# Designed miniproteins, single chains, part 21

Each design is a single chain, and the fold is of that chain. pLDDT is the mean over its residues in the fold that is shown.

## One batch from the design tools (miniprotein)

Design m705
Fold by ESMFold2-Fast:
Structure m705 (fold): chain A 105 residues (1-105)
Amino acid sequence: MDLLQQGIRAISQRDYDTAISLYNQTIRQHPDSPVAARAYFYLGVALRRQGDYDQSIQSYQQSIQLDPSLGPDSLTNMSQAYRQQGDYDRADQLLQQSRRLESQL
């Protein structure tokens, strides 16, 4: 089982510290790669589940920067983070952006 799958299992068990550690390890081993892009996406998921919304949003932004094909999913998850912070206008804007990118990818 790869580090990404181990991290996903850690998230499902609510072991967010283990998930964060595994994804940070993946990013260090494969910097500026599609593997790192996926690791940043799941790092964002783990951080959002812990309630660390600002760091979650930053991780999703890194995911999009490294792999634009993860844009729609990352923007949808960023929208959820902004909604949890009470920024509904920003959340709605990101959902519209996600839909636009899906139609272009």
Scores: mean pLDDT 86

Design m706
Fold by ESMFold2-Fast:
Structure m706 (fold): chain A 95 residues (1-95)
Amino acid sequence: GRVVDSTGRVVQDGPTDVTVVLRTRYEGEDFFEVTITASTAGDLEAAKKRVEEEIERLRKEGYEITVTGEWTETGTVDGVPVSSYTRVARVTPRR
């Protein structure tokens, strides 16, 4: 699958049916907010796993992650049913 940041830059691309979008908003010098959305026309559990992997990646990079919201959505893209899983997290650098 493809992972893109808030500028549309591809940060990860690999073999999967899941598309992951990362959006980053800076709330100040001490922290930023990340919205991670994974969308799939297949298994929703695969989308959830991709979101968890992105959160774990940030934790491994030395960030403290506090999840502030999560939800599941179902819609259609070009007539194809698509399920999306989103987590919103506050990200604080660990020093």
Scores: mean pLDDT 68

Design m707
Fold by ESMFold2-Fast:
Structure m707 (fold): chain A 86 residues (1-86)
Amino acid sequence: MDEERLRRLIAEARRAAEAGDGEKLVELTREAIKLIEESKLDKEKKIEFLQELALILRRALEAGVLSEEEYAELHLELLKAYKKIE
């Protein structure tokens, strides 16, 4: 259940980035991070999802969908989530 929901959220985040919807991308990314932290998924799968989000955010920054400040804040949130899993 959580894995399917996470894949759906990540797909939606990717679509938001492609559509230039930075606000929706931020919201979906934070929802995905929270679900990763709360889920009972194994450590390896949690890390894979965080890596997919990191790639989406980096590409959104490169495309001008996210500002440098928005990217830095979300990147820090991803690092904090990664630390909780390790």
Scores: mean pLDDT 86

Design m708
Fold by ESMFold2-Fast:
Structure m708 (fold): chain A 81 residues (1-81)
Amino acid sequence: MIEKLKELATYYENMAKYYQQIADRLRAELEEKVARGEVTPEEAAAMRKQIDALDQMSTDYNKKAEEYRKKAEELERKLRE
């Protein structure tokens, strides 16, 4: 169903934005804490891994969104013929 595919695409786009915003906030927090000497190297490494995981989730959700957008477009073309 075209509408469901569009809803899924929008859902994944929103999830991608959500995780990217969290990653950006954690990145800023880490930079401030490192500059102030408030984190150990181990803590900083753990936060970087968390940020990388959130960036990856955002990327993966954007890919899913694009896939569902393409499926919706293909079905719309078929309905016009």
Scores: mean pLDDT 85

Design m709
Fold by ESMFold2-Fast:
Structure m709 (fold): chain A 99 residues (1-99)
Amino acid sequence: SEIEELIAEARRIADELNARGITSWEEADPESRELLRRYIELVIKGSELLLEKAGIPKEVIDKVVELLKKAAKAIEEGKYEEAQEYIEEARKLVDEALK
């Protein structure tokens, strides 16, 4: 499935980042930052597909994807507190939609 392919690719990138000792964006070299961007893109796409498969309304999915994209941008700008707030808001929307 498309989800299984995305998970497999994300896992490969995560394994490579771990092998390189990458734990943060600031300490990452340019090549590792490109891997982090690709990993984040796969996580966002995978999340969208999983929420669609779970029957979550499109309006909620669109808001979650927007928040995750804002979090990704905040990470690249060194705004980790803002990124964490966006991720937490997205998680709360998913939790509420699953009730």
Scores: mean pLDDT 82

Design m710
Fold by ESMFold2-Fast:
Formats: sequence, structure tokens, C-alpha cells
Structure m710 (fold): chain A 55 residues (1-55)
Amino acid sequence: MEAVEERIAALLQQRGVSPEQAREAARYALQGKFDEAGKVAGLSPEQVRDVLTSL
């Protein structure tokens, strides 16, 4: 749900991503679009996947 998106966004912000980019990246990550999420966040797809596994 939206709470998962918010938590992913918070973890991305911990990685130095801006709040707005973190929210967009979290949405892409929840859709399984790790490459696009990484591009928005300025992270690799593997780093985005690592954030999801840290939930």
C-alpha cells in the first residue's frame, strides 16, 4: 500500500535522494521498474532492489 511507497522513499532519501525523486523512484520500484527507479534516484537498479529488500 501507500505506506510501503513512503518507506521506500524514506530509505532512498537516506541514500541522498531528494524527497520528490525518492517518491517517483519508489513508485517505479513498486512496479518492478528498477532501472527507471534507479535513473530517477541517481542509483543503480541493484541499489534500488537492495532498498526494497531492506523493508
Scores: mean pLDDT 79

Design m711
Fold by ESMFold2-Fast:
Structure m711 (fold): chain A 100 residues (1-100)
Amino acid sequence: SPEELRKLFKENAKKAIDEAKTDKEIVDIGYKYLRLALENPEITPEEIAEIFDYFISKLKNPEVQKKARELKEAILANPGDFELFDKLYEELKKVVDKIE
């Protein structure tokens, strides 16, 4: 069912994030799953928010967490704007690269 597929997707996303060891790895994995979630019309805004919150909770660096929260707020306001997502995610990656 679509509900079972959404649950499986969220569990797979959380598992992949849990296996990451650095903020760089978490951010790289987060891009893949968040982008897939945004492209899937069956995934709800609440489920996208849940994946973002889990992702942010696993980040260790406060500056990376702050930038990821800003990204979450902007994208939940504009979930169909994939160009905005890609742009803001590139900015998040630049913060990680500067710190690590």
Scores: mean pLDDT 85

Design m712
Fold by ESMFold2-Fast:
Structure m712 (fold): chain A 85 residues (1-85)
Amino acid sequence: SMLEKIEKRTKEAIEQMDNLAEQEENSNPEAAQEFRELKQQIQEVLEKFKQSTDPREQARLLTVLGILEGAIYFLQMMIDSQRKR
C-alpha cells in the first residue's frame, strides 16, 4: 500500500539521520542537531499522513517529505564539501 511505502521511506530516512547525527556529534554538533530536527519533522509528516483521508492533503504531505529528504541530502553534501577543504 502507499502507507506501507511511506512508512518504509520514513524509517530509512530516520535511520540515516540517526547515523549521521552520531557521526557528526563530536566534529560538527550543529549539523548533528539539524539532523535531529529533520528527523522530528519527518516523524510529524508521517503521523499527519496516517491521520489524513484527504487526497489533496496527502499529496501536500508527500511533497513536504520530498523537500525534507532533499534537505538531508543537501546537508550531507555541504558537510562532505567542508571536510574536503
Scores: mean pLDDT 80

Design m713
Fold by ESMFold2-Fast:
Structure m713 (fold): chain A 75 residues (1-75)
Amino acid sequence: SLADAVLAYAKREIEAALEKNRDASEEELRKVGEEMVESFRRLAEGLEVPDAEALVEELRRFTEEKIEEILREKE
């Protein structure tokens, strides 16, 4: 489905952006994550993705888990 395609694409892009910034501070990683999720929220709305709110909630959860993983690896 379109929603599944957008979700898969967004997760890949968010993971890549966070990995590129893995040496950044926690504040910077969270800012990058928030900006990426916000960008994909707007994309999903523009594409009229069904249940865009659910997609955004899943992206927020994925982003938070990935940030915590990176921060754990740095310590």
Scores: mean pLDDT 84

Design m714
Fold by ESMFold2-Fast:
Structure m714 (fold): chain A 91 residues (1-91)
Amino acid sequence: ARELLERARRLAEEALRIAKKEGNSILQIAAQHLIEAADILLEGGDKLEAEIQLGIALISYGIAKMLEPDAPALALLDEAIALLEEALRRL
């Protein structure tokens, strides 16, 4: 689980960097909430709080994908979400 969380966090950080460079505020929100979800779980915090953060990230990701389907950060966020969901299933 820890390796998946660390990989998800790294992908979300890279997605945040790209989203900031491109000025995509909605993808920045999605990436920030994915980083927070991963950090909560890496620190042994509340699983429900991490699931709430993931939920916010999923909503923001969905909106961003509808508005800017070619945004370069989307593929990184998609992978980070998949890894975080897998880590949550193993906890």
Scores: mean pLDDT 86

Design m715
Fold by ESMFold2-Fast:
Structure m715 (fold): chain A 85 residues (1-85)
Amino acid sequence: MGILVNRAIKLGQEAYDATKELGEEIAKKVSEAAIDAELGGYDEKKSQERIEVAKEAAKKSTPEASKLLEEVAERLQKVGEQVKK
């Protein structure tokens, strides 16, 4: 369980660092998703909700923030696919 949770946290921290100058609200949402993955454990449904939240935030963000959020969503989706094998 730790491997997938650690990956989600790292992705969230990378997105947080990348977006902290572009928008605190966006960075907070990404950070909260990463923390929830560690504290709540990995859950496929929660992972899907995080992907949807990131995509919705991307639609309302600057082009640069939108690209970073889309990349985070894709990486979270790939982590879920690795669990399914």
Scores: mean pLDDT 57

Design m716
Fold by ESMFold2-Fast:
Structure m716 (fold): chain A 68 residues (1-68)
Amino acid sequence: MTGQQLLDSIESEIDTLEQGVKDGTISPEEAKNMTDGIKATVKRLLKEGRITQSQADKLIKRAEEIEK
C-alpha cells in the first residue's frame, strides 16, 4: 500500500467519525477510542517514514478536533 492510499484510508475514517459524532450515531466514548487508534496508527506510520511530519500533524489535529 502506498503512503497516499494509507492517507486516503485514514482521512476516510476521520470523515466517517466526524459525521457520526455530529449525527449522534457514534458516542463520545466510541469516538475517543477510535481517535486514539487513529493517532497511534499515524504516529507509527510517521516513525516508519511512510508519511511526512506535516501529514501526521494534520491527521492528529483532525482526530483531536473530533474529541473536543
Scores: mean pLDDT 80

Design m717
Fold by ESMFold2-Fast:
Structure m717 (fold): chain A 55 residues (1-55)
Amino acid sequence: IIQKTEEEKAQALENLVNSLDVPQGQRVALALQLGRKFELSQEAINLAIQRINAA
């Protein structure tokens, strides 16, 4: 894929958050913070949060 999809961006954010040594309860907050810092869409951030909560 030449252009990254929202799902691909969400997976990258999920992988980044999961690579960090943070408690499960803080991962959603970290995903919000990092997603906003990296200028991701709200849709990508929400999808990443859904993935983090499901795993």
Scores: mean pLDDT 75

Design m718
Fold by ESMFold2-Fast:
Structure m718 (fold): chain A 64 residues (1-64)
Amino acid sequence: MDPLLREIRAHVDHLEKTESPSFVIEVLDRLKALLRADTSVPPEVREAIVEWLDKRIEELKKKE
């Protein structure tokens, strides 16, 4: 697993334990927008992270 994706997953896991699902979804949506604008991250890594975020957002929506 890419080190950046691993760090993002750990941070998101922590947020899910401390924050409401709605707040976490908002944070993940903002992170997706930032990643799409960040040209310093390789496209393949960026796409992998965005795909993971999309799946996580859908999982969180099911818990609401």
Scores: mean pLDDT 77

Design m719
Fold by ESMFold2-Fast:
Structure m719 (fold): chain A 81 residues (1-81)
Amino acid sequence: MYLLLVTLRPDADMARVAEEARRIAAETPGVLHVELFVDPRGRPVVLVFAESREAAEEAGRRLREALPDEVEAVHLLRIEE
């Protein structure tokens, strides 16, 4: 399983981030789950859980396209559980 960690700018609209993340999760084959958090600095954080690296990378690409001025960083992690 793969995890895509997406951090957004602190001024990003959380409602818009949530809507786009859920839409991309529903539309991207191989995405299993999406979770949304706010860090201590008020920065939205999106966690995308995917069955494959390709699914995680596609979800990340779609998020960057939907939120091009708001995405700060994207990290791809492999879960070995």
Scores: mean pLDDT 82

Design m720
Fold by ESMFold2-Fast:
Structure m720 (fold): chain A 90 residues (1-90)
Amino acid sequence: ANKVSVTLNVQPGEVATATFTVTTAGTYKLTLTGSAANAVLLLDPSGTLLASVNADNPTAEFTAPAGTYRVVATGGSSAGTVTVTLTRLS
């Protein structure tokens, strides 16, 4: 599918993580829904920062080869749930 989502439970002072598998190289859009995360970072397989989103700037576009990418959500002042969506644009 060209669109996948993960739900992350975030806690104050903690980091929540998930992974996205990109099966086809292309241009992708990262979208954050929810305000419980202070920031959400997308890291490549080497741990290099590829994209960053937060509640005030909830979307980022990036180019990625096929691979497994790590999503890292940092908790804000309150516990809550955020949804991170990866959409293929091309």
Scores: mean pLDDT 82

Design m721
Fold by ESMFold2-Fast:
Structure m721 (fold): chain A 86 residues (1-86)
Amino acid sequence: EKEEKLKKIGEEAKEEMLKLGLPEEEAELAGKAARAPAYALANHPDKEAVREKIEAELEELRKKYEEEGDEIAKVMAKYAEKAIEV
């Protein structure tokens, strides 16, 4: 089930954010944000344009952790990628 898999991905993202030292509320919001690209792809009629936008945003997150060592950006990119594969 798609929703069940997306909820699990969000929960895993939250757990990794908590391990990075984020407060529970911030970690929960980050977990929800990581799942957001998957819902955009599911709900939007122009899936090709949405996918291109998501890939561009993921590349920006990857550059941020590669250049600045932003562990939050790293976790966000990882789980957003997992979510869009569902």
Scores: mean pLDDT 79

Design m722
Fold by ESMFold2-Fast:
Structure m722 (fold): chain A 113 residues (1-113)
Amino acid sequence: DLELQARIAEMLGLFDEAKKLYEELYEKTGDPRFKLNLAAVYYREGKYDEAIKLLEEVKDQLPAEAYIGLANVYYKQGDYEKALEYFEKAKSLGYKLTPNQEKIYKEVKEKVK
């Protein structure tokens, strides 16, 4: 299973292999979920501009998940106002934050206000 191989590579920190496998999965399926996974790998590498580019491409198909990804990238860059904006956009679409995302969201709200 190619998707399982990609996830294992990502978990092991084999970022080049994970990117290659997610790119191949996207090429074969056209599933925007694999662009989200690719963006997550770039984010873990600290390649924030590449992550943002992929998240912007996916925003029309998977807006809530793309907004959460953008919120995480901007948070990591210290842009708390943009991070808050994207968390609130995701929430407005009915996205329910995980406990860890809720913790970051509260931290961002404190830093902006």
Scores: mean pLDDT 88

Design m723
Fold by ESMFold2-Fast:
Structure m723 (fold): chain A 88 residues (1-88)
Amino acid sequence: VEALAARRATEFYIRMAREVGASEELLEGLRRLGEAAAAGDAEEADRLLAELEEGLKEMLERARERGLTEEWSAELRRLAAEVEALRE
């Protein structure tokens, strides 16, 4: 369940990054982050998050400028509901 949730979250962020034309480095970093999280490697996940922080902020800024934020908010809420349903 934990690994599945981490994978879905990573796939969502990769889709967002592609939509705003993020670099291949950011896309690859997001994939590695999802794999580390799914494997339970908290140390590696924290390291990757720190490296990706600037890229993620820039990605969200571009999404806001393009008016994609509402679409992504809806997707995020749906993913959060799916994760919550798995708890029950």
Scores: mean pLDDT 68

Design m724
Fold by ESMFold2-Fast:
Structure m724 (fold): chain A 70 residues (1-70)
Amino acid sequence: EKIEKLAEEYNKLRKEHPEAAKRADSLVRSLIKEGKTVEEILEEADRLYPTDPKVAELLRIVAEMIKLLE
């Protein structure tokens, strides 16, 4: 199932890059609190990619999971 694979990839990245995971978690909470859409979360991931590629990858996975649940 696609969502299970995304969750597993997310968990792997969090274990491999715990500081990036912590930053991604904080950023996701802020974006959700501000009412950002999945598309806006993906735009933020694209902006972060050149500076923080692992944070960007985590954001992209979260956005894909939210899209599948909505």
Scores: mean pLDDT 81

Design m725
Fold by ESMFold2-Fast:
Structure m725 (fold): chain A 87 residues (1-87)
Amino acid sequence: SKKEEIEKIKKEIEETVQELADLMGWSDSQKQEWLKRVLTSIEETSELAVEILRSNEDNPDLKFTQRLIGLILRLIGLQLELELLKK
């Protein structure tokens, strides 16, 4: 059902934000603020994505940067799926 698909995507967003928090060493409050903004809209998610990727563009740890990009792209994809399910 549509409700089950929405709950599944929300859970995948929560799990991806947790992985991002673990990678970034975020406090629980930073994690919760990011989760709130990602769940709010694609516009909020896009703003967060641009900011975090720009702030890490000069990071010499290539493995860190590759994982960060992967998690951010996954969050954008999940938020787009959530918006489509809300129609």
Scores: mean pLDDT 86

Design m726
Fold by ESMFold2-Fast:
Structure m726 (fold): chain A 70 residues (1-70)
Amino acid sequence: ATLTTEEQTKVQEFRQALKEEGIYSQDVSDEELLHFLKARKFNIDEAVEMYKEYREKAAVEDLKNAVERV
């Protein structure tokens, strides 16, 4: 597994927070959620806010760019 037990626990807490906000999707992987947690130093509240903004802003940017980047 790519996640430690501690990281798995934090991901589960994050999933629960996302469900409370009504934005949790079954399509979101543990690794994707962990990415947001690491970006916010495992602060669940900040990770939830970042994920909300990311989803909204990423949709706008993807539509604007419509180009693959490496």
Scores: mean pLDDT 70

Design m727
Fold by ESMFold2-Fast:
Structure m727 (fold): chain A 82 residues (1-82)
Amino acid sequence: MRREELEAAREQIEEAIATDPASEYIRFLYEAAVLEAEGRVEEAEELYKEYVAKLLGIDVADLPKATQAQFQAAAARVKAAG
């Protein structure tokens, strides 16, 4: 993925968070994906852990379906790393 495409995705995520603060959890997932794409795997794993930790206290069923899928993917990565 090109850096320009990642930056465009970041802008869309910031806009989504400005519109709906509940979307803030997507920021952690996106930033982790950017770091991973840049080869900064250890920093990406830390952000995946923060994303999962924030959602562990929330009923995942109350989240949008897209967020539920992203949570499941991030949780799998954290479990594999821990």
Scores: mean pLDDT 66

Design m728
Fold by ESMFold2-Fast:
Structure m728 (fold): chain A 66 residues (1-66)
Amino acid sequence: LTKKEAEEHLEKAKEAYERGDYVTAMGHALNALLGDPENEEAAELFKEAFRKAMEEAIEKAIEEQK
């Protein structure tokens, strides 16, 4: 991953996040960080997308198990 590819992934992560696709946003934000690890915006987006995706997935999984 190059810095330019990281920027492309960051844009896709933002688009996915706006659509509520947190898992997709998390994946793209992670790729953005791999290409540009100092990109604070990508780090924040990954953290937020991961949190929302995990909250949603965990709550749904726990409800299904109960």
Scores: mean pLDDT 78

Design m729
Fold by ESMFold2-Fast:
Parts: sequence; C-alpha cells; structure tokens
Structure m729 (fold): chain A 85 residues (1-85)
Amino acid sequence: KEEEYLRKAEEAREKGDYATAAEYAEEAVRIASEQGVRTPAKERARELIAELRAEGKLTGATVQLSPADLASAADTEVTTTWHTG
C-alpha cells in the first residue's frame, strides 16, 4: 500500500506531473505513519517530497517557471535564445 503509492508518485514524476507525484508520496508517508512503522518506502517518499519542494516543483501545477527549471533547460538538450559570454 505505501509502496504502491510511492510507485504511483514515481510514475507521476516521470511524466512530469510533480503535483500528483507529491500527493502520492504524501499518501505513502501517511499510510506508513498510521501503521507506526518506518520503511524504506516511507523514507523515499519523504525524500521525494523534500526534493520536489526544494526545486519548487511541488507547486508545479500552479507555478511552472522556476530558476531551477530554467537552469535545467539551459543545461540539457534544449534550444536557447541567448548566448553565454
């Protein structure tokens, strides 16, 4: 159950749906907490939420532009309109 939600969170992140990924990861943490256990899945879900939040992607559904996204686009294979000097 908690690992099922973590799997769904990873799938959502892979598709670029960061808001849904964060929601599923939070559910995984909640379920594990309700069981009163500490599992690798719970720890991974917490880490995923923290990573998305730090990158500003947790609110990606509402805010899609961030310095991290712009820097990532410039670093990866993407067309840019300005030149570095």
Scores: mean pLDDT 63

Design m730
Fold by ESMFold2-Fast:
Structure m730 (fold): chain A 65 residues (1-65)
Amino acid sequence: SISPEKVQLARSFDLSASVEDLVKFAREELHLSDENLMTFDFDKDGSLSKSELVSLLKFVAKPDP
């Protein structure tokens, strides 16, 4: 699990962020390997889209209801 500070940082990412920045954050802060990241390739086209990465970060940084 990630700390609340990292959750807030993840929430600051949106569609304006680059795919490279999102991947770097997931690897360094969420400790996800490249193989783990590819499991979030929901369309299975062999590439990870920005929308998939944003969805992943939004899921991890779920806002308190």
Scores: mean pLDDT 64

Design m731
Fold by ESMFold2-Fast:
Structure m731 (fold): chain A 91 residues (1-91)
Amino acid sequence: DRAALDEAVARREELLARARALVAKAIEAASSDPEAKRKVEELGERMLAHLEAGLAAAEAGDYEAALAHFREAEEAAKEMGRVVQEAVEKA
């Protein structure tokens, strides 16, 4: 059903918008440390790229590829959180 796919696409856009907002806040939180900010920017871009690819794979029904991309996004997000935590503790 196209309506169900359209709803999934609408939720995908919302999820990506929230993820982008969280990355922007993480970059701001690390802004006092230029090295940490750069690392957060790189990790955030990697996380978003894998999240977008995973959602696209899921919409296409390729759940194995979707899970692989979501795992890479999760690993990037965890490393990003670690870098932000260290930067905040040093500020």
Scores: mean pLDDT 79

Design m732
Fold by ESMFold2-Fast:
Formats: structure tokens, sequence, C-alpha cells
Structure m732 (fold): chain A 86 residues (1-86)
């Protein structure tokens, strides 16, 4: 998955394994074209992420999108989710 690839890159640069796990979860959710921004946030919270972690995670995903790691649809869903936790 695109975000799983990004998670591995971030791990190699010393990012915490929890952040990588949450990015892999986000990547899996974004494979569903019908996933809502609210469902993304709820799934990450269920795995133990708090609002600060979710905001940072979504911002990292947007940085990955700038490197071509996310589709246009996936990037749009990440932006929608970020608006809900800003």
Amino acid sequence: SLLEKTAKTLEENGIDEKTAKYLRTLSELLKDPNVTAEEIIEALKKEGANDVMIRNLLRLALLAAEQGELSERQTKKVKEALKLVE
C-alpha cells in the first residue's frame, strides 16, 4: 500500500513504530473508495491514537502525497479527515 511504503520510509528515518502502524492502518482504510473521513478518525482512535497523533499522522500523509505516494482520491480523504481534527 502507498502509506505502508511511506511508513517504512519514516521508520528508516527514526519515526516511532506506533506512527508507522497508524500509517499502515490509514493506508488500508484509504483502499476503500467509500470510506468516510469520520470512519478514518474512529478507526485510528480504536487503535489507540489520540487527536494530536491523528493530526500529525494526517499531516505526514499529506507530505507523502506531495511525493506521489497517494492517489488524488486518497489525498482528498486525508484532507477531509484533517479538517475534522484541526
Scores: mean pLDDT 76

Design m733
Fold by ESMFold2-Fast:
Structure m733 (fold): chain A 59 residues (1-59)
Amino acid sequence: VSLDEVQSDKSPLQQEYYKKYGFRLPKDISTVGNFRTVTSIVNEIRKEFKVDIELPNLK
């Protein structure tokens, strides 16, 4: 599952994430402040929902 898919308003993962944490996963990693924070959030979602999420490559 791609990050773009997860953050879609129609994504079950995005809706459950918003319900639990009160904010949406950003399209732009820079909005989160750093890559470590995004990776931590993604790992938590993977463990809780048992899905694979692909992060964009930071160049």
Scores: mean pLDDT 53

Design m734
Fold by ESMFold2-Fast:
Structure m734 (fold): chain A 69 residues (1-69)
Amino acid sequence: AVQAEIEAKVAAFEKKLAENPDVKIDPKDLELHIDYQTEAALARANNDQEKLEELAKKYTPAGEELEKK
């Protein structure tokens, strides 16, 4: 279930990239976004609300930078 959720989030992001081929994203920034989705899925599976809040604060700026690129 957790793995399927991560795959769904990654697939949605890849589809967005495919629809915007003019956008060049650094592989490191892509990896950071995937890591965020992975940690968020694990926190949800563990019912860890505090971890979800920490992840939102920690990775939100990186996610915004990724969307900007």
Scores: mean pLDDT 63

Design m735
Fold by ESMFold2-Fast:
Structure m735 (fold): chain A 75 residues (1-75)
Amino acid sequence: MIIEIKLSDGTVVKVDADAPATEVGRVLLEAAAKNPKSGGAVAVGNAGLEALEHPEIPGREVAERAKKAAELSPA
């Protein structure tokens, strides 16, 4: 299942929610690194780092949290 995460600059990050947390975390960190000036990218990068520190969290939960954090990030 693919979850789409929209960053504040309009960039769409596609993550496979069925992937392990480590893979989801890498995709999120890469997206944040490519878009460091976006507030949403910082939140997405933090979610990716947490996924690497807490691999017991399902990848789907990580992806959904990142999507929500990007939506709630201040401008």
Scores: mean pLDDT 76

Design m736
Fold by ESMFold2-Fast:
Structure m736 (fold): chain A 108 residues (1-108)
Amino acid sequence: SLQKKAEELYRQALEALERLEELVHEAARRMSPDVGKQLGANVSGARAYFQRAYAFPENASRDTSLAQDYLDNAVALAAAVPELAPEIRAAADTARSYLSGLTSLLQQ
């Protein structure tokens, strides 16, 4: 069913975001406190809009776009930690993939 597919994609997106949050927490320890806080805030913003896109399908396109903007900002900030930047980018790309799949499914 469409509902079960949406639940699966949502679960996979949250798992990808959890991995991203772990990497971001590690990267923040290698950055200035202000930049690390901004990095964490962007990932938190992405999660909030992911959850909102799932809870309110009528707004999924807008909320997905906002979540992707937050992921892009997080990847840009993470470039300050070259040793973790590739893993953070890969985790963000995985989250984007599931988010895009969810949006496509939630649009009629």
Scores: mean pLDDT 86

Design m737
Fold by ESMFold2-Fast:
Structure m737 (fold): chain A 117 residues (1-117)
Amino acid sequence: MSDEELELEIEHAMIMMSVSVAKIAASRVTPDTPDEDLLDLLLHITKTLARIAQLEKEGKETPELRQARDELIESIQTIRDKSTNPRIQALADAIIANADDVDALQRLAAELERLLS
């Protein structure tokens, strides 16, 4: 196996792990979940979506990565629907609208990091 093939396999495994973490965290969101925890979760999902979008841009799209994106979008929709904060709802909507745009997702991740500082 080449180093490039190994790196790709590790990247796919890390993405799948990130998706699983996001799904579990999103399933535990309630209206009482602190905004800081929702922002942290949105940041995690946004960074994972950016990694998936980058792999697709490189022609490395798989059915598993498409399903992973769909599951991350569903997790964001859950956060949006359970949040009472209009800023969190607007950020969630922006991430969904840009789920295939690496540059937009990177800008949104930077905005989320600033809000958490």
Scores: mean pLDDT 86

Design m738
Fold by ESMFold2-Fast:
Structure m738 (fold): chain A 80 residues (1-80)
Amino acid sequence: DVVELLSQIGQAINDALAAGELSEEQAAEVKELVGKAVEAYRAGDYATAAELFRQAAAKTPSATVQALLNQAADLMAARA
């Protein structure tokens, strides 16, 4: 379920920010890329959505956030 996964990603970003694992700038950049990925997903552009989730994963030092973002990218790639 993409909706559940997106909820987990949002929570993990906020938890990582609160724990000092992400800067506010890094959290904002990751959230922007996730937002663009969601818009691509809604438009049916699964290939672009997968790439944007992978770009977001590359911008985070948090292993938990990175794993969830890569899982989202893999789900999008399977639909492309």
Scores: mean pLDDT 86

